Designed miniproteins, single chains, continued (5). Designs and how they scored, part 102

Each design is a single chain, and the fold is of that chain. pLDDT is the mean over its residues in the fold that is shown.

## One batch from the design tools (miniprotein)

Design m19749
Fold by ESMFold2-Fast:
Structure m19749 (fold): chain A 70 residues (1-70)
Amino acid sequence: SPREEVLIGFRLLALSGELWLGKKTKDVKLVEEALRELERLAEENPDMPESLRKRLEELIEEAKRVLEEL
């Protein structure tokens, strides 16, 4: 539904910001929390639009990369 897509989009925007902050401040706990929330969002929304799923997957990969580099 359009409402669900908008809510997923806002959630991805918020998590993107949380990941950016965690990366910038080298806050491992914040990056781990962002990754966990991204993975939960993927699990709870298996039918999300491909454009949102691609963005979500890119953020998960970035979070994993950041954790390896901390």
Scores: mean pLDDT 85

Design m19750
Fold by ESMFold2-Fast:
Structure m19750 (fold): chain A 69 residues (1-69)
Amino acid sequence: HMEEIENEVKQALAAIYLYLAKQALERGDVETAEEFLKKARDIVNSLSTPDPALLKEIEELEKKVKEAR
């Protein structure tokens, strides 16, 4: 099913962006972390059924990025 494959691929891509954002933040690169987080957020917002665990991690990292600013 194409929609199922698209949702899986998009969730995997969002997870990759989240991982890159975490790495950037650990290096103190808040600007790059924000850019990757925005990409991850935009992807999950396009999904009808985003993974709750992925959404929670994005929200937690968004809070950390705001705190680092």
Scores: mean pLDDT 81

Design m19751
Fold by ESMFold2-Fast:
Structure m19751 (fold): chain A 93 residues (1-93)
Amino acid sequence: DEEGRTELHYKASSDEEEVREEVKELLKKNPELAYIQDKEGRTPLHYLASKAKSREEVEELYKWILEVLGEEALKLKDKEGLTVADYLIMEPD
């Protein structure tokens, strides 16, 4: 769209956990989709990370990214220089 976001970006930013799980399944089948940046430099992974609300959710998403996409996906930076990993570690214990 006009902000450079795909349907995947919007689904990743959903408040519905089931919609975010659909995003993870799509990224598992096509990992290249995880690297699509919007006009703010954010990928679907940045939005998934921003929606992790607890330490447990943060740890599960971190492990999932490592196992499915690899360490390089955690290093993806938005326009402010914040990585996907930075988004995850901003959540409190």
Scores: mean pLDDT 77

Design m19752
Fold by ESMFold2-Fast:
Structure m19752 (fold): chain A 110 residues (1-110)
Amino acid sequence: MEATAKVRVVNLVDGAEYEAELVGRDGRIELRFTRPPPPGTDLSVQRVTVEADSPEAKEVVDRYLAALEAAGAHVFLTKETTTPDGKTIREYLVALDGEEARRRVEEAAK
């Protein structure tokens, strides 16, 4: 069975916040919004916060970020904290300046 990770996305263009999950399917990792952003939302610069409480959740995150980099996005780890209950919270800056990366985000909003 495939692991999922909780994700919070802050759109740095308009300041809007979205909740999502990372879901593995057919060996691919997909970002699925629980409430999709409105059509035409500019998601070119995002702050992505991930909560991982298991090694499997961490692997899903690592694969997703690697897929974004392969699609031409710039991904930068900005913050990492461990909570008293042992959860690891990581924050990333993501810039979608590649046409393919922008197209992937548009497909996720359909």
Scores: mean pLDDT 70

Design m19753
Fold by ESMFold2-Fast:
Structure m19753 (fold): chain A 107 residues (1-107)
Amino acid sequence: GIEEEIRRALEAEGLVAREWVGGGGEVDLLVERDGKVVAAVELIGGDADEADFASVEVRAQMFLDQGIPVILFPESEAAAARAAALFADQPGVHVARSVEEIVELAR
């Protein structure tokens, strides 16, 4: 799936991507460089509603509080527009529109 594609792209750049974060959160991927978490990646479904975005905000804030940047990958134009609007004032949150942008933001 798309998570595997993102993981493979990150691994090609020498990054480690973990699909499951244990008890530490509900993000799709944690990205590591030299044993340190450098980014959290969250996939946003094309039909994401208000409750889905509220959950994304809670998870994003948990990572931001740890100094970890958050990369949101929305699967639709509507989800992308909503993510961009909700996080416009959050410098630690980035909206990626392609797998290549996720890799660039995680570097």
Scores: mean pLDDT 79

Design m19754
Fold by ESMFold2-Fast:
Structure m19754 (fold): chain A 71 residues (1-71)
Amino acid sequence: MLAEEAAREAAELVRRLLARGYSPERAEAIATTAVSIRAVADVVEGRISVEEAREMARAAAEAARRTAAEA
């Protein structure tokens, strides 16, 4: 499911960034932005709807925030 994929990708990005010495705040911001950019690209390519992209962005932001807070 798109939202679950976005959440997983955001959480994995946060963990990788934390492992590289980024702060939780920077890791959250970078991961959320990266997934959002990909979602916009998928809308432009006609692969997903705008509503699906919004749900992906919301799920990614929530997962990134939660994962960063656990650090």
Scores: mean pLDDT 83

Design m19755
Fold by ESMFold2-Fast:
Structure m19755 (fold): chain A 118 residues (1-118)
Amino acid sequence: MERVVEELRRLVREAARLAETDPEAARAHATRAGALAAAHRSPEVAAAAMEAAAEVAEEAGVREAAEYLRRAAEAARAGDLAKAREYLERAAEAAARAGDLRTQTAVAVAYGALVDAE
């Protein structure tokens, strides 16, 4: 499980990093993250994706998205996947308003990880 969590966090951050410069590589990393989450169907794996996305949002200065992503991770660990989804939707709205493609990409990967882990 620990290796899966670390790999998922890496895939989320790499997808975000490549979003503007290499969209196809970003999509490949996002696809691998989704497949990894689907294989494990774990709230902890989904929470790891949300935490990685929160780190991306904080680095990009999208504070509102980072806050919602941290709350989503906490909800996922508590087993409240509906609340985690609600916070991810709020994070996506904040990322869209900020216009930061890296944060938008990270949130999309985290959302996919939650859906695939259900």
Scores: mean pLDDT 84

Design m19756
Fold by ESMFold2-Fast:
Structure m19756 (fold): chain A 103 residues (1-103)
Amino acid sequence: MKAKITVEVSEEDPNTLIVTVTGLDKAAAEALAKRIKEELSTIPEVEKVEAEISEDGKELVIRVTLRNANKEIAKEVAEAVKAAAESLGIEATVEVKNAELLP
């Protein structure tokens, strides 16, 4: 199974990262959401993680609220998301967007 993952710095709040995952079915999206929450909970700068799956299961959106966002933490979040996908046998491409908004 091949997934496309985008980690985007929110233009509304740069302390929020929006992780969008496409290319999965609902069961795989639910499993990945759980694994991502577990991996991100190990990062001290992560304050809150909220996951939402579309009704058809085709899109998973995870909002990650950080205490103080910077480029290093955004990279760490992207690496944790990729590790979560790989741990479930999901082939994933990860792209970071709007990183220039971060200090």
Scores: mean pLDDT 83

Design m19757
Fold by ESMFold2-Fast:
Structure m19757 (fold): chain A 91 residues (1-91)
Amino acid sequence: MKTAHVYVGFDAEKDTVEQLAESIEAKLREALARGDVERIVVTVYIKGASTEKALEMTQKAAERAAERLPGVEIESISAEGNRVTVVFRKR
């Protein structure tokens, strides 16, 4: 299985969930363009939020990004400290 790893920074005090969704979408498009990618791991580094709030905001953003990209779906979402990991799989 070919897995791409991409990284996004997010400041919960300055940035919106929509801006996070746009950033995730852009990284997903870049990974898909590389070809032979079956899974994309998006790591979001969050500033200015608790782990629970960071997870909530990232879940909403990831869902919006997936809705805009019919070729991918969310496999899993997990949070660890200030980091949220979203795994997308190619449909």
Scores: mean pLDDT 84

Design m19758
Fold by ESMFold2-Fast:
Structure m19758 (fold): chain A 67 residues (1-67)
Amino acid sequence: SKEFFEKGKEAEAKGDYRTAILYFSLAINDDPNNYETWLNLADVLAKMGYEKQAKFYREKAEKLKAE
């Protein structure tokens, strides 16, 4: 999970948003309660113009952080 999250962040930093989404999705499958992964997925989606989907994942992260 930590390895997938780190690879997702590396891809995001390089502007490789497709690869970032893949690795963040794998990190979520490994640890769905890690709110930071949901936040990073939302950030990538927002940068790609998927504003409604980004909002959905941001709200998911906020709920997880509140638990």
Scores: mean pLDDT 85

Design m19759
Fold by ESMFold2-Fast:
Structure m19759 (fold): chain A 61 residues (1-61)
Amino acid sequence: RGVELLEAGRPEEALEPFREAIARDPDDARAWLYLGVALRAVGRDEEAERYFAKARELDPS
């Protein structure tokens, strides 16, 4: 769902699904990555970088 919203050009709507994914599984590196992508798309670049850093911390490979 969240990825589909990003692909449809609706990054603001994608924020909540990705936040819910992180709430269910805070070790899901992809959820942190996708939330970062959505944040960058809505112009929150500094916040996006923090989420990208967290995603890489959880899955550095």
Scores: mean pLDDT 79

Design m19760
Fold by ESMFold2-Fast:
Structure m19760 (fold): chain A 89 residues (1-89)
Amino acid sequence: SKRERLIAELEKLREETENISAQELLQSIIDEVRNGGVTVEDIERMIKVIEVTRERKRAEGRLTPEDEAGLEALIETLRKAKEIIEKVE
């Protein structure tokens, strides 16, 4: 099924992901796919929240190099998850 294919592709992305927080985020997305589905719009909203948080912290001079690297890893992982969802749907 499309759902089984989507889960398999997201699990593969999780295995290829080195960042622990990004792996945990992907697992949450996989669980949501199993329980009802995740849309491209859902992923885009997640990306936007992280981008807004990053820019606010940057403007306030509170964005550490570690924070920036972590947030960039989450955004990149979500962009890859979005591409997978778009290709399967």
Scores: mean pLDDT 86

Design m19761
Fold by ESMFold2-Fast:
Structure m19761 (fold): chain A 68 residues (1-68)
Amino acid sequence: SQAALDAEIDDGIAEITIAVSVVALKNQGKLDLAEEFKKRGEEIKAATPDLDEAVREIFKLSEELEKK
């Protein structure tokens, strides 16, 4: 169904958004922040069915962790 395909695509986009940020943090040697970002990013993805809202919250998390 279209709804199932859209949901799978949205989940994939959110997953890639988290994965790219986690890899970037690991490459910078920020292993603790990478683990925190992955955990909290996955929690945002699970709690937020709307892609635009999920991506916005993931970017807010990225800004928050960059300030640590």
Scores: mean pLDDT 78

Design m19762
Fold by ESMFold2-Fast:
Order: structure tokens, then sequence, then C-alpha cells
Structure m19762 (fold): chain A 97 residues (1-97)
């Protein structure tokens, strides 16, 4: 049986990957190739952390994704993306406790 913490990690991980996929799609639509590259790298790190059941790695990857979004010329994408990733990060930190 899956533990409650493992279940929550899988759910929050799935939500993070969905959010990143939407952000990547929007960055691609706007021609923001640098942000697309950086978000895909963050997505790969999140996938690795989820597969390893690494809560600290997941938190770190979300923080790195948020930091990379700050360099986007698309201010609205950067602000909305950072808010979504921050909500997910806070929930993972609650689950880790």
Amino acid sequence: SITSKEFQLEVLGTLALMALSILIKEAERQGDEETVKLLKEARDKIVEAINAKDYDGFIKALKEASEKLKTSPNKELAEDGQRILEIIRKKIEEVKK
C-alpha cells in the first residue's frame, strides 16, 4: 500500500508537472525559447525527484524553476508561474513535516 505522504507527493508532483507543461506551452506560443529550455530542465529535475521519492530534491527543483521564471521577458508568465509553483512548494513542505 502507498503511504499517505507518498500519495500526496505523487499528487503534488503530477500537479507541478501539469503546471510546468502549461507554462512551457505558453512560453512556446510567445516564442520565449530560453524560458522553454529552462522550464524543461526544471521539469526533468522534478520527474527525477518524484521517482526517487526525494522531497528535498522536489522542493529544490520547484525553487530553481521559480528563480528561472524571473529571467523571462514575459512578466505575466513569470509572475503567474512563480505563484503556482510557490503554492505547490508550500504544500510539499507541509507534507514533509
Scores: mean pLDDT 81

Design m19763
Fold by ESMFold2-Fast:
Formats: structure tokens, C-alpha cells, sequence
Structure m19763 (fold): chain A 76 residues (1-76)
């Protein structure tokens, strides 16, 4: 329980920092990756994760997906 909460909190903190900084410019490849990560998160994660990935870009999306995978591994 503690480990899962810590992973979630750390991922959300990093994603929020990226979202607050904002993505000022992205390459076409980065935009495509952000869109793919946002679509994946929309199917498996709460809306808060989706919004953070949209604002924080590909890096935020990757952090959030990795956190969800680690949390899933700890559950079973």
C-alpha cells in the first residue's frame, strides 16, 4: 500500500511540475507520442493523469504510464 501511494505521489509531482512549466514547443514526433500516451492514459487512468500528460507532453505521459505499470506489478 505505502509503496503504491509513494509511486503515485512521485509520478504526479513530476508530471505536475512538467505541466506547470508547459510544453512551449514540440517536434511532430513528440506531438504524436504525446497523443498516443494521452489516448492510452484515457483508457486506463483517471482524468487527472490525462490532463497532466496533455499539458506536460511526452515526458509527463511516460512518467505516468511507468508509474501505472509499477503499481500494477505491486498489486499482483
Amino acid sequence: MEEIEKIKEEALKKAKELAEAGVKAETEEEKKKTKELVELLSKVAPQEFVELAEKGGAKAGEILIEALLKMSELTN
Scores: mean pLDDT 76

Design m19764
Fold by ESMFold2-Fast:
Structure m19764 (fold): chain A 71 residues (1-71)
Amino acid sequence: MAAEEARRREEERRIEELRREAQELYDKASEYFSLANQALQEGDIKKAQEYLDKGLELVNKANELLAEAEK
């Protein structure tokens, strides 16, 4: 029983860590998407594309962490 509780706490901590890391990546991606929108409004299409690419990369990483947390 105590060993099962220790394992459960370790899993909960790992899941919480993965979700926290995923949230940080989503927050950073959101910042890049905001920068991309600003660049688009200013007519800087190249800068907007760079920010969109960076944001999408972070979203993909966050989704991988969340998928791991849900296993």
Scores: mean pLDDT 82

Design m19765
Fold by ESMFold2-Fast:
Structure m19765 (fold): chain A 74 residues (1-74)
Amino acid sequence: MTLSSESREEAERHTEAYRRVSAYAAQNKWTVKEQDVFFESLVEVAKENPKASAQELADEAIKRAKEKIRKEKE
């Protein structure tokens, strides 16, 4: 059975957003524990914004993750 084109595009955007978030976290020397926060934030953002571009998903996930990490490391 074929997935709808919309579901396929959504999955593709999520995969690309994941790659962007992963690259950002690794490049900026975030710890493994902090990287988990980035991926958790990406899952939350993707569920709330199924029509957002991969770039928008990644940017929002990074923003939310940074806010969560900041609150924990005061």
Scores: mean pLDDT 75

Design m19766
Fold by ESMFold2-Fast:
Structure m19766 (fold): chain A 113 residues (1-113)
Amino acid sequence: MEELIRRARELLEKGTLDDLLRALRLAVETGDVDLVVEVLNALVEYLKSTDLSKIPQSTLDGIAIMLVEVLEELPDPRLIGPVEEIFNLIKDHISPTVAEMLRAAIAAVRARA
C-alpha cells in the first residue's frame, strides 16, 4: 500500500499526461480518496494548460472512460468537483456516447450523496 502511494506521488511530480493517468490508476487502487482528488486536480491543471484540439479524440475518450471507472469504483462526492471540471474542459472534444456515459456516472454519484 505505501509503495503504491509513493509511486502515485512520483508520477504526479513528473506531470506528463501518461504519468498523471498512471497516477490516477494507482491512487484508485489505494482507496485514498484525498490522493485521487489530488491527482484529478493535477489532471484539471494539465488540461487547462493544453490545446485540447491537438489531442486525439481517442485519447480524450479514454480519459473520460477512465473517469467513469473511477466514479464506479470510488463513488465519493469529493470526486465530483474535479471530475466535473475535467468533463467541462473535454466535453466538446469527446464522442457523444462517452460524454453521455460520464454525465450519467456523475449524476449517479450525486444521487447517492
Scores: mean pLDDT 86

Design m19767
Fold by ESMFold2-Fast:
Structure m19767 (fold): chain A 66 residues (1-66)
Amino acid sequence: MTFLVTHTGNVTSFVGTVLRLIGRPDTEVEILSDNTLRVTVHGDAATAAALEAELSAEPYLTVTRL
């Protein structure tokens, strides 16, 4: 499962999000711009759904399912 994640907060908040995602097992993070990430989950469907819910709950993140 692949998501586009766009961050609308400050740089410190964005860096924190990037570091948290990079630290996850079975998650691939590609930095597309200074506010946009492509996140690929290599886990099962439940793992992908849990990450989508977690990211969508963040006030400064917009998550688009690819």
Scores: mean pLDDT 77

Design m19768
Fold by ESMFold2-Fast:
Structure m19768 (fold): chain A 74 residues (1-74)
Amino acid sequence: MREEIRRLLLESIGLRLRAIGAELDGDVEAKKEALLELAETLRRLAEVAEEVDPELAEELREEARRAEEEARRL
């Protein structure tokens, strides 16, 4: 579990940076891909976090919804 949480957390950070980089480059397709991957990673992280920090898990699910919604608008 701890290794999984750390891995997912680092993955989410990397995906956030990819989305920002894609936006700065004007690469709509790359931004959309990064946001969709981010949403999926955040949902998995929320599932793992739910038993130890349900408030954080709820925040992560909300962030995932926002990322997916932004991707769908691109």
Scores: mean pLDDT 83

Design m19769
Fold by ESMFold2-Fast:
Structure m19769 (fold): chain A 71 residues (1-71)
Amino acid sequence: MSEEEIRARLDELLSTLDPEAAKILRQAVDKASPAQREAVVRTLEAMRLAGIELTPGHARLIAKALDELNA
């Protein structure tokens, strides 16, 4: 998936989320690598397919995982 496709898909997915969850994830992915942004898109798509509602708590767990991968 290209960087432009990742960005477009991320924007689309974030627009369907809780506003606080979307804000947390936008801040996290802005500091993430392209590969990490692709992983976030895949995670959000998998959660949507599983019928899991992404809460601000879930967004914080994803942000923490991205921070740990950058350490």
Scores: mean pLDDT 78

Design m19770
Fold by ESMFold2-Fast:
Structure m19770 (fold): chain A 67 residues (1-67)
Amino acid sequence: MKEENIKIVKEAVEDVIKNGAAALSDEKVEKAEEAAENLSDEELEKALKDLEPELKKKVEEIVKKKK
């Protein structure tokens, strides 16, 4: 379960890296938010480490927006 959530977040990060932030559909964003909520802050930070700082901030805002 935890590994699957990490994989979902990493796949979203890869999509953003390859196709830009606009490639994240609302469905992909929702799925990534759910997966990210099930990760610890440390696990989420590691999954986002390869993302550009600007895109990392945007993804963090999306995750935090749910609370």
Scores: mean pLDDT 65

Design m19771
Fold by ESMFold2-Fast:
Structure m19771 (fold): chain A 93 residues (1-93)
Amino acid sequence: GKLLTQAGEALLQGKLDEAIKKLEEVVKQTPDDASAWVELGRVYERKGDYDKALEYYDKAAEIDRVLGLEEKARVYERNGDYEKAQELRQQVL
């Protein structure tokens, strides 16, 4: 919706905190929007807050298991934890 579009525009402009505020409003209004939880996680990754990113990917996984677990696997893989990434990817099969 409008908030998600505004969050995307903020991200294109590098306005991470503005994007977070818009995305937090999206997930409050539509808590079943797995993609919005993923976008929150990605913004926190850009801020270097990997713990917060993983929490939001867990929220996404509660709604869309494949989407959320794939994002978590990507974070573990980037951090060199290939075994954990593989385990997470196997869970989506």
Scores: mean pLDDT 85

Design m19772
Fold by ESMFold2-Fast:
Structure m19772 (fold): chain A 59 residues (1-59)
Amino acid sequence: KGEELRKQGKLEEALAEYQKKLAEDPNDWRAWANLAVVLSELGRDEEATQYGKKFVELA
């Protein structure tokens, strides 16, 4: 899971895993939330905000 990659500081790999989950299930609010967190940790704050809005819409 992307959680292990994030704990190891492999944020780009964690990002790819969460994006893959969203491609399989766009209604997975946890994947939207986790993707927003990883994007924020990478300093991609504008993208993190967009994904966070999707999380709020689904949750």
Scores: mean pLDDT 75

Design m19773
Fold by ESMFold2-Fast:
Structure m19773 (fold): chain A 70 residues (1-70)
Amino acid sequence: MEEELKKKIEEAKSRIDAFRDAMRDLVRQLRPGASPEELAREDASIDAFADVLYERMVELIKKEIEKKKE
């Protein structure tokens, strides 16, 4: 069961990392003339959202795996 927990957390991280990359690319496509400072602020916002989503996913994974044991 520890292996299932690790695999699901790693899967969540991988998917969220892909989301970060996709959103950063989209911002650059929509704002090709944006300054490095503007892009850094958008990247920081994306990272903040991704971090919150990751924390929520980790808690959900832990709760559901624990519930599945019962």
Scores: mean pLDDT 81

Design m19774
Fold by ESMFold2-Fast:
Structure m19774 (fold): chain A 72 residues (1-72)
Amino acid sequence: AAGVAEVQALAELVRDWLAGKRSIPLELAEKILGHLRGQLEAADAGWLSPEQRANIEALMARVEAEIARLKA
């Protein structure tokens, strides 16, 4: 499904950003945060494992910190 492919593409972008291979602009960071929030809502439906949920929450915290830094 297109949504899964989009989430995977965003995950690859985030992985490259965390590795220092690319910068992440504010607009893209906000889009990534939106997608991660959607995945946490899916976790509330019992689809995600506790470990997958924790990984998404950790990634959201890093993206939120970057958004705050870019807005400062």
Scores: mean pLDDT 74

Design m19775
Fold by ESMFold2-Fast:
Structure m19775 (fold): chain A 86 residues (1-86)
Amino acid sequence: MERFLSGVFEGEVTPDATLEELKAFAREASGVEVTRFSVTGKPAKLSDEARAKLAEFLRRAGEEFDRIEVHIAVKDGKVYVAATGE
C-alpha cells in the first residue's frame, strides 16, 4: 500500500554538497531503504529544530513504508518535506 507523508518546519538545508549526507541521515532516521533523495532551494544551514523535525518525519515514514523516496524544498526560510513509499 502506497501512502504519502508531508511536513513543513522552520529551518534550512544545504543542497548540493550535503545531498549524500542528508540521504545517509534519512536512511538512519527512517530505518528503511531510501531509493531517491532530492533537495531544491538555496544553500542554507540545517537548524537544530529542522534536524529534529526532519528526523521525526523520517522515523514516521520508516514505520509506514518498507522503502521511501524523500523530497525536500527550501522556501522563504522554511523546509518542506515529502515522502512517498511502498
Scores: mean pLDDT 65

Design m19776
Fold by ESMFold2-Fast:
Structure m19776 (fold): chain A 68 residues (1-68)
Amino acid sequence: MIEEKAEKAGEEARREAEKLGLSEPVIEAIERHARVGTLDGIEVEPAVLAKVGKLGEEASEEVRAKRA
């Protein structure tokens, strides 16, 4: 069922985000995006979502460092 596929996508996205050492709020956001996207019929790649989350965290740190 699509619900099971969505749950699995969310779990895989969460595991990939945890491997990258992302913060809990970012991990939760990535998991939710993977689940909701799958339910909407969007093909989501858990590893790609985790990498996007990591890039967002790194970009935020770079912006802060640039201003400091």
Scores: mean pLDDT 72

Design m19777
Fold by ESMFold2-Fast:
Structure m19777 (fold): chain A 62 residues (1-62)
Amino acid sequence: AKSYLEEGKKALEQGDYERAVELFEKAIKEDPNLKEAYYLAGIAYQMLGDTEKAKEYFEKAK
């Protein structure tokens, strides 16, 4: 979970939003309570234009 979270953050920083989403989803699958991964996945989905998914993930991050 944590290693996928770190790689996802790097992808997000590099502007690779599709890769960031993939890595954050893997982090969530390893640790479903990892709220930071939900929040960052929401940001990545928002950057990809998927507003519905972004809202869903932001809600789960709370």
Scores: mean pLDDT 84

Design m19778
Fold by ESMFold2-Fast:
Formats: structure tokens, sequence, C-alpha cells
Structure m19778 (fold): chain A 56 residues (1-56)
């Protein structure tokens, strides 16, 4: 199964992409995802999945 580390890594990749694009809306959504990820390993995994689906 996916690890907490995999979830956090996906979130970091989204952060890099958003910084390069300059899209403020994506930045705000990414902050929400990161806050969710801090709640625990399952939340981190779900947050990473949401980032992959919504923030390309």
Amino acid sequence: GASLEEGLEAAKEMAKKVKESGNEEHLKKLEEIIEEAKKGPEEAKKAAEAAEEGYK
C-alpha cells in the first residue's frame, strides 16, 4: 500500500508545479491539502490523491 511519505511527496510535487505556474488559486488549494495531510497518514494519502486529480 501507499505510505505517508508517498502522499507527502505528491503534495510537494504539486507545490513545485504551482510555484512555476504562478497560479494563486492552485496555491490556496495546495495549502488546504497540506493542512489536511498534517492530521494523519490516511489524511495525507487522501490529500495527495486529491492534489493529483485536481491540480495538474
Scores: mean pLDDT 67

Design m19779
Fold by ESMFold2-Fast:
Structure m19779 (fold): chain A 69 residues (1-69)
Amino acid sequence: MEEEIKRLEEEIKKDPNNVDAWTKLGLLYLEKGEYEKAVEYFEKAVSLNPDDKLIQRLLEEAKKKLEEA
């Protein structure tokens, strides 16, 4: 997990418009229970691709988890 996070962080440094990398970081932080980080990364992914209903749903889920934590 930590090695994958580092790889994805390096990917977004090379291409900050890489929606897949931002989305995967959000998913990994959601899995770690770091909901504030998950929300941050999903918000970035939504900002880059606002018509992606799947990413919008992931953001909503992460926000709900943050409110429940």
Scores: mean pLDDT 82

Design m19780
Fold by ESMFold2-Fast:
Structure m19780 (fold): chain A 69 residues (1-69)
Amino acid sequence: AERARRALRAVAEMAEQGHSKETVVNALKTIASVLDPEDARALNEAAKAVEQTPEDQIPALLREHADRL
């Protein structure tokens, strides 16, 4: 949970800095590939949610996902 929480917060900062939705999704999937299956699942679920979320709401969405872990 802690590694996924840190990754979600770091990627939320990327989104806040103006990185595109594609870059955010790719970052989440890339980090998930090097985490354990439980943490990887959390990041992959967040990536799917990001794809359905307006860009201006992505930082708040990712922080909410981190806070639920």
Scores: mean pLDDT 83

Design m19781
Fold by ESMFold2-Fast:
Structure m19781 (fold): chain A 60 residues (1-60)
Amino acid sequence: MLEEVKEAILKFLKEHPDKEFTASELAEFMGVSKSTVSRALNELVKEGKLEKRGRRYRLA
């Protein structure tokens, strides 16, 4: 599940490359719990695939 959520987040952000999203916004758009999305986002930032700007996340 977590790996699938990470892939879905990357796909969503690639479709919206000029936009930044909070974990809550991504959870709402994807129909997944905010805790699961937050965990996936933290891993993607650690992997260098996303960057975090305050509360918002975007493609690195």
Scores: mean pLDDT 82

Design m19782
Fold by ESMFold2-Fast:
Structure m19782 (fold): chain A 69 residues (1-69)
Amino acid sequence: MEEQRALEEAERRGQAAMKDAKKRAAARLIGLEQGKTSPEYIEELYKKLSDEEAKEILDKLTDEVRAQS
């Protein structure tokens, strides 16, 4: 049965896309904090960020927003 493999492949693609989106969001946030919002600088940050670092940055920002609310 190929249905289970298709679901696993779709989940892997979804996870990869989500990780990429989170890295891009984290890179943009770092750039914004540093006052450097050029696409080239953000792309450089994106390439240097690990998935774990991106998650930590987004989690910290979420906590800060919650504290201000």
Scores: mean pLDDT 73

Design m19783
Fold by ESMFold2-Fast:
Structure m19783 (fold): chain A 60 residues (1-60)
Amino acid sequence: SPLEEKLRELLNERGLKGATDADIRLIVEARFPPILLTDVAGLQRVPGIGRARAEALFSA
């Protein structure tokens, strides 16, 4: 969807280049504000994305 494409671009700009289509769908479905997706603490708040997944998306 257009929202998923825009979110993927935003996450890539923020260094979250490893986000899968499933991760993006979870963020969109949760209606989570992308402005808060700046660190592990923000990303782990999305239902279905726990701390381990959030850390994996932010780190190497």
Scores: mean pLDDT 70

Design m19784
Fold by ESMFold2-Fast:
Structure m19784 (fold): chain A 94 residues (1-94)
Amino acid sequence: SDVEQKIEELKSYAEELRKKAIEKVREMTKDMSPEAQELAIETAEALIDAFANLLIRKVKENPDIDLETAKEELKRMAENAVKWGITVAELEER
């Protein structure tokens, strides 16, 4: 179905965004302790996974949701997840 194709596309895109987010978090926390860096990565991953699951649920509930709009929202959430990961790492360094 069209819905199954949209879900598959969102899952693939989420995985790509997750990889990019981890790379950004590693670079931005490279001078921090290993504990802070690990916490930042785990935080970013958890947030991206949570938002991807929410968007997939929304698409299942409303198949008319535009795929490109959903991808743009997921990308924005991934960028925010990176920022939250860094914030948590900075708190760990205290």
Scores: mean pLDDT 88

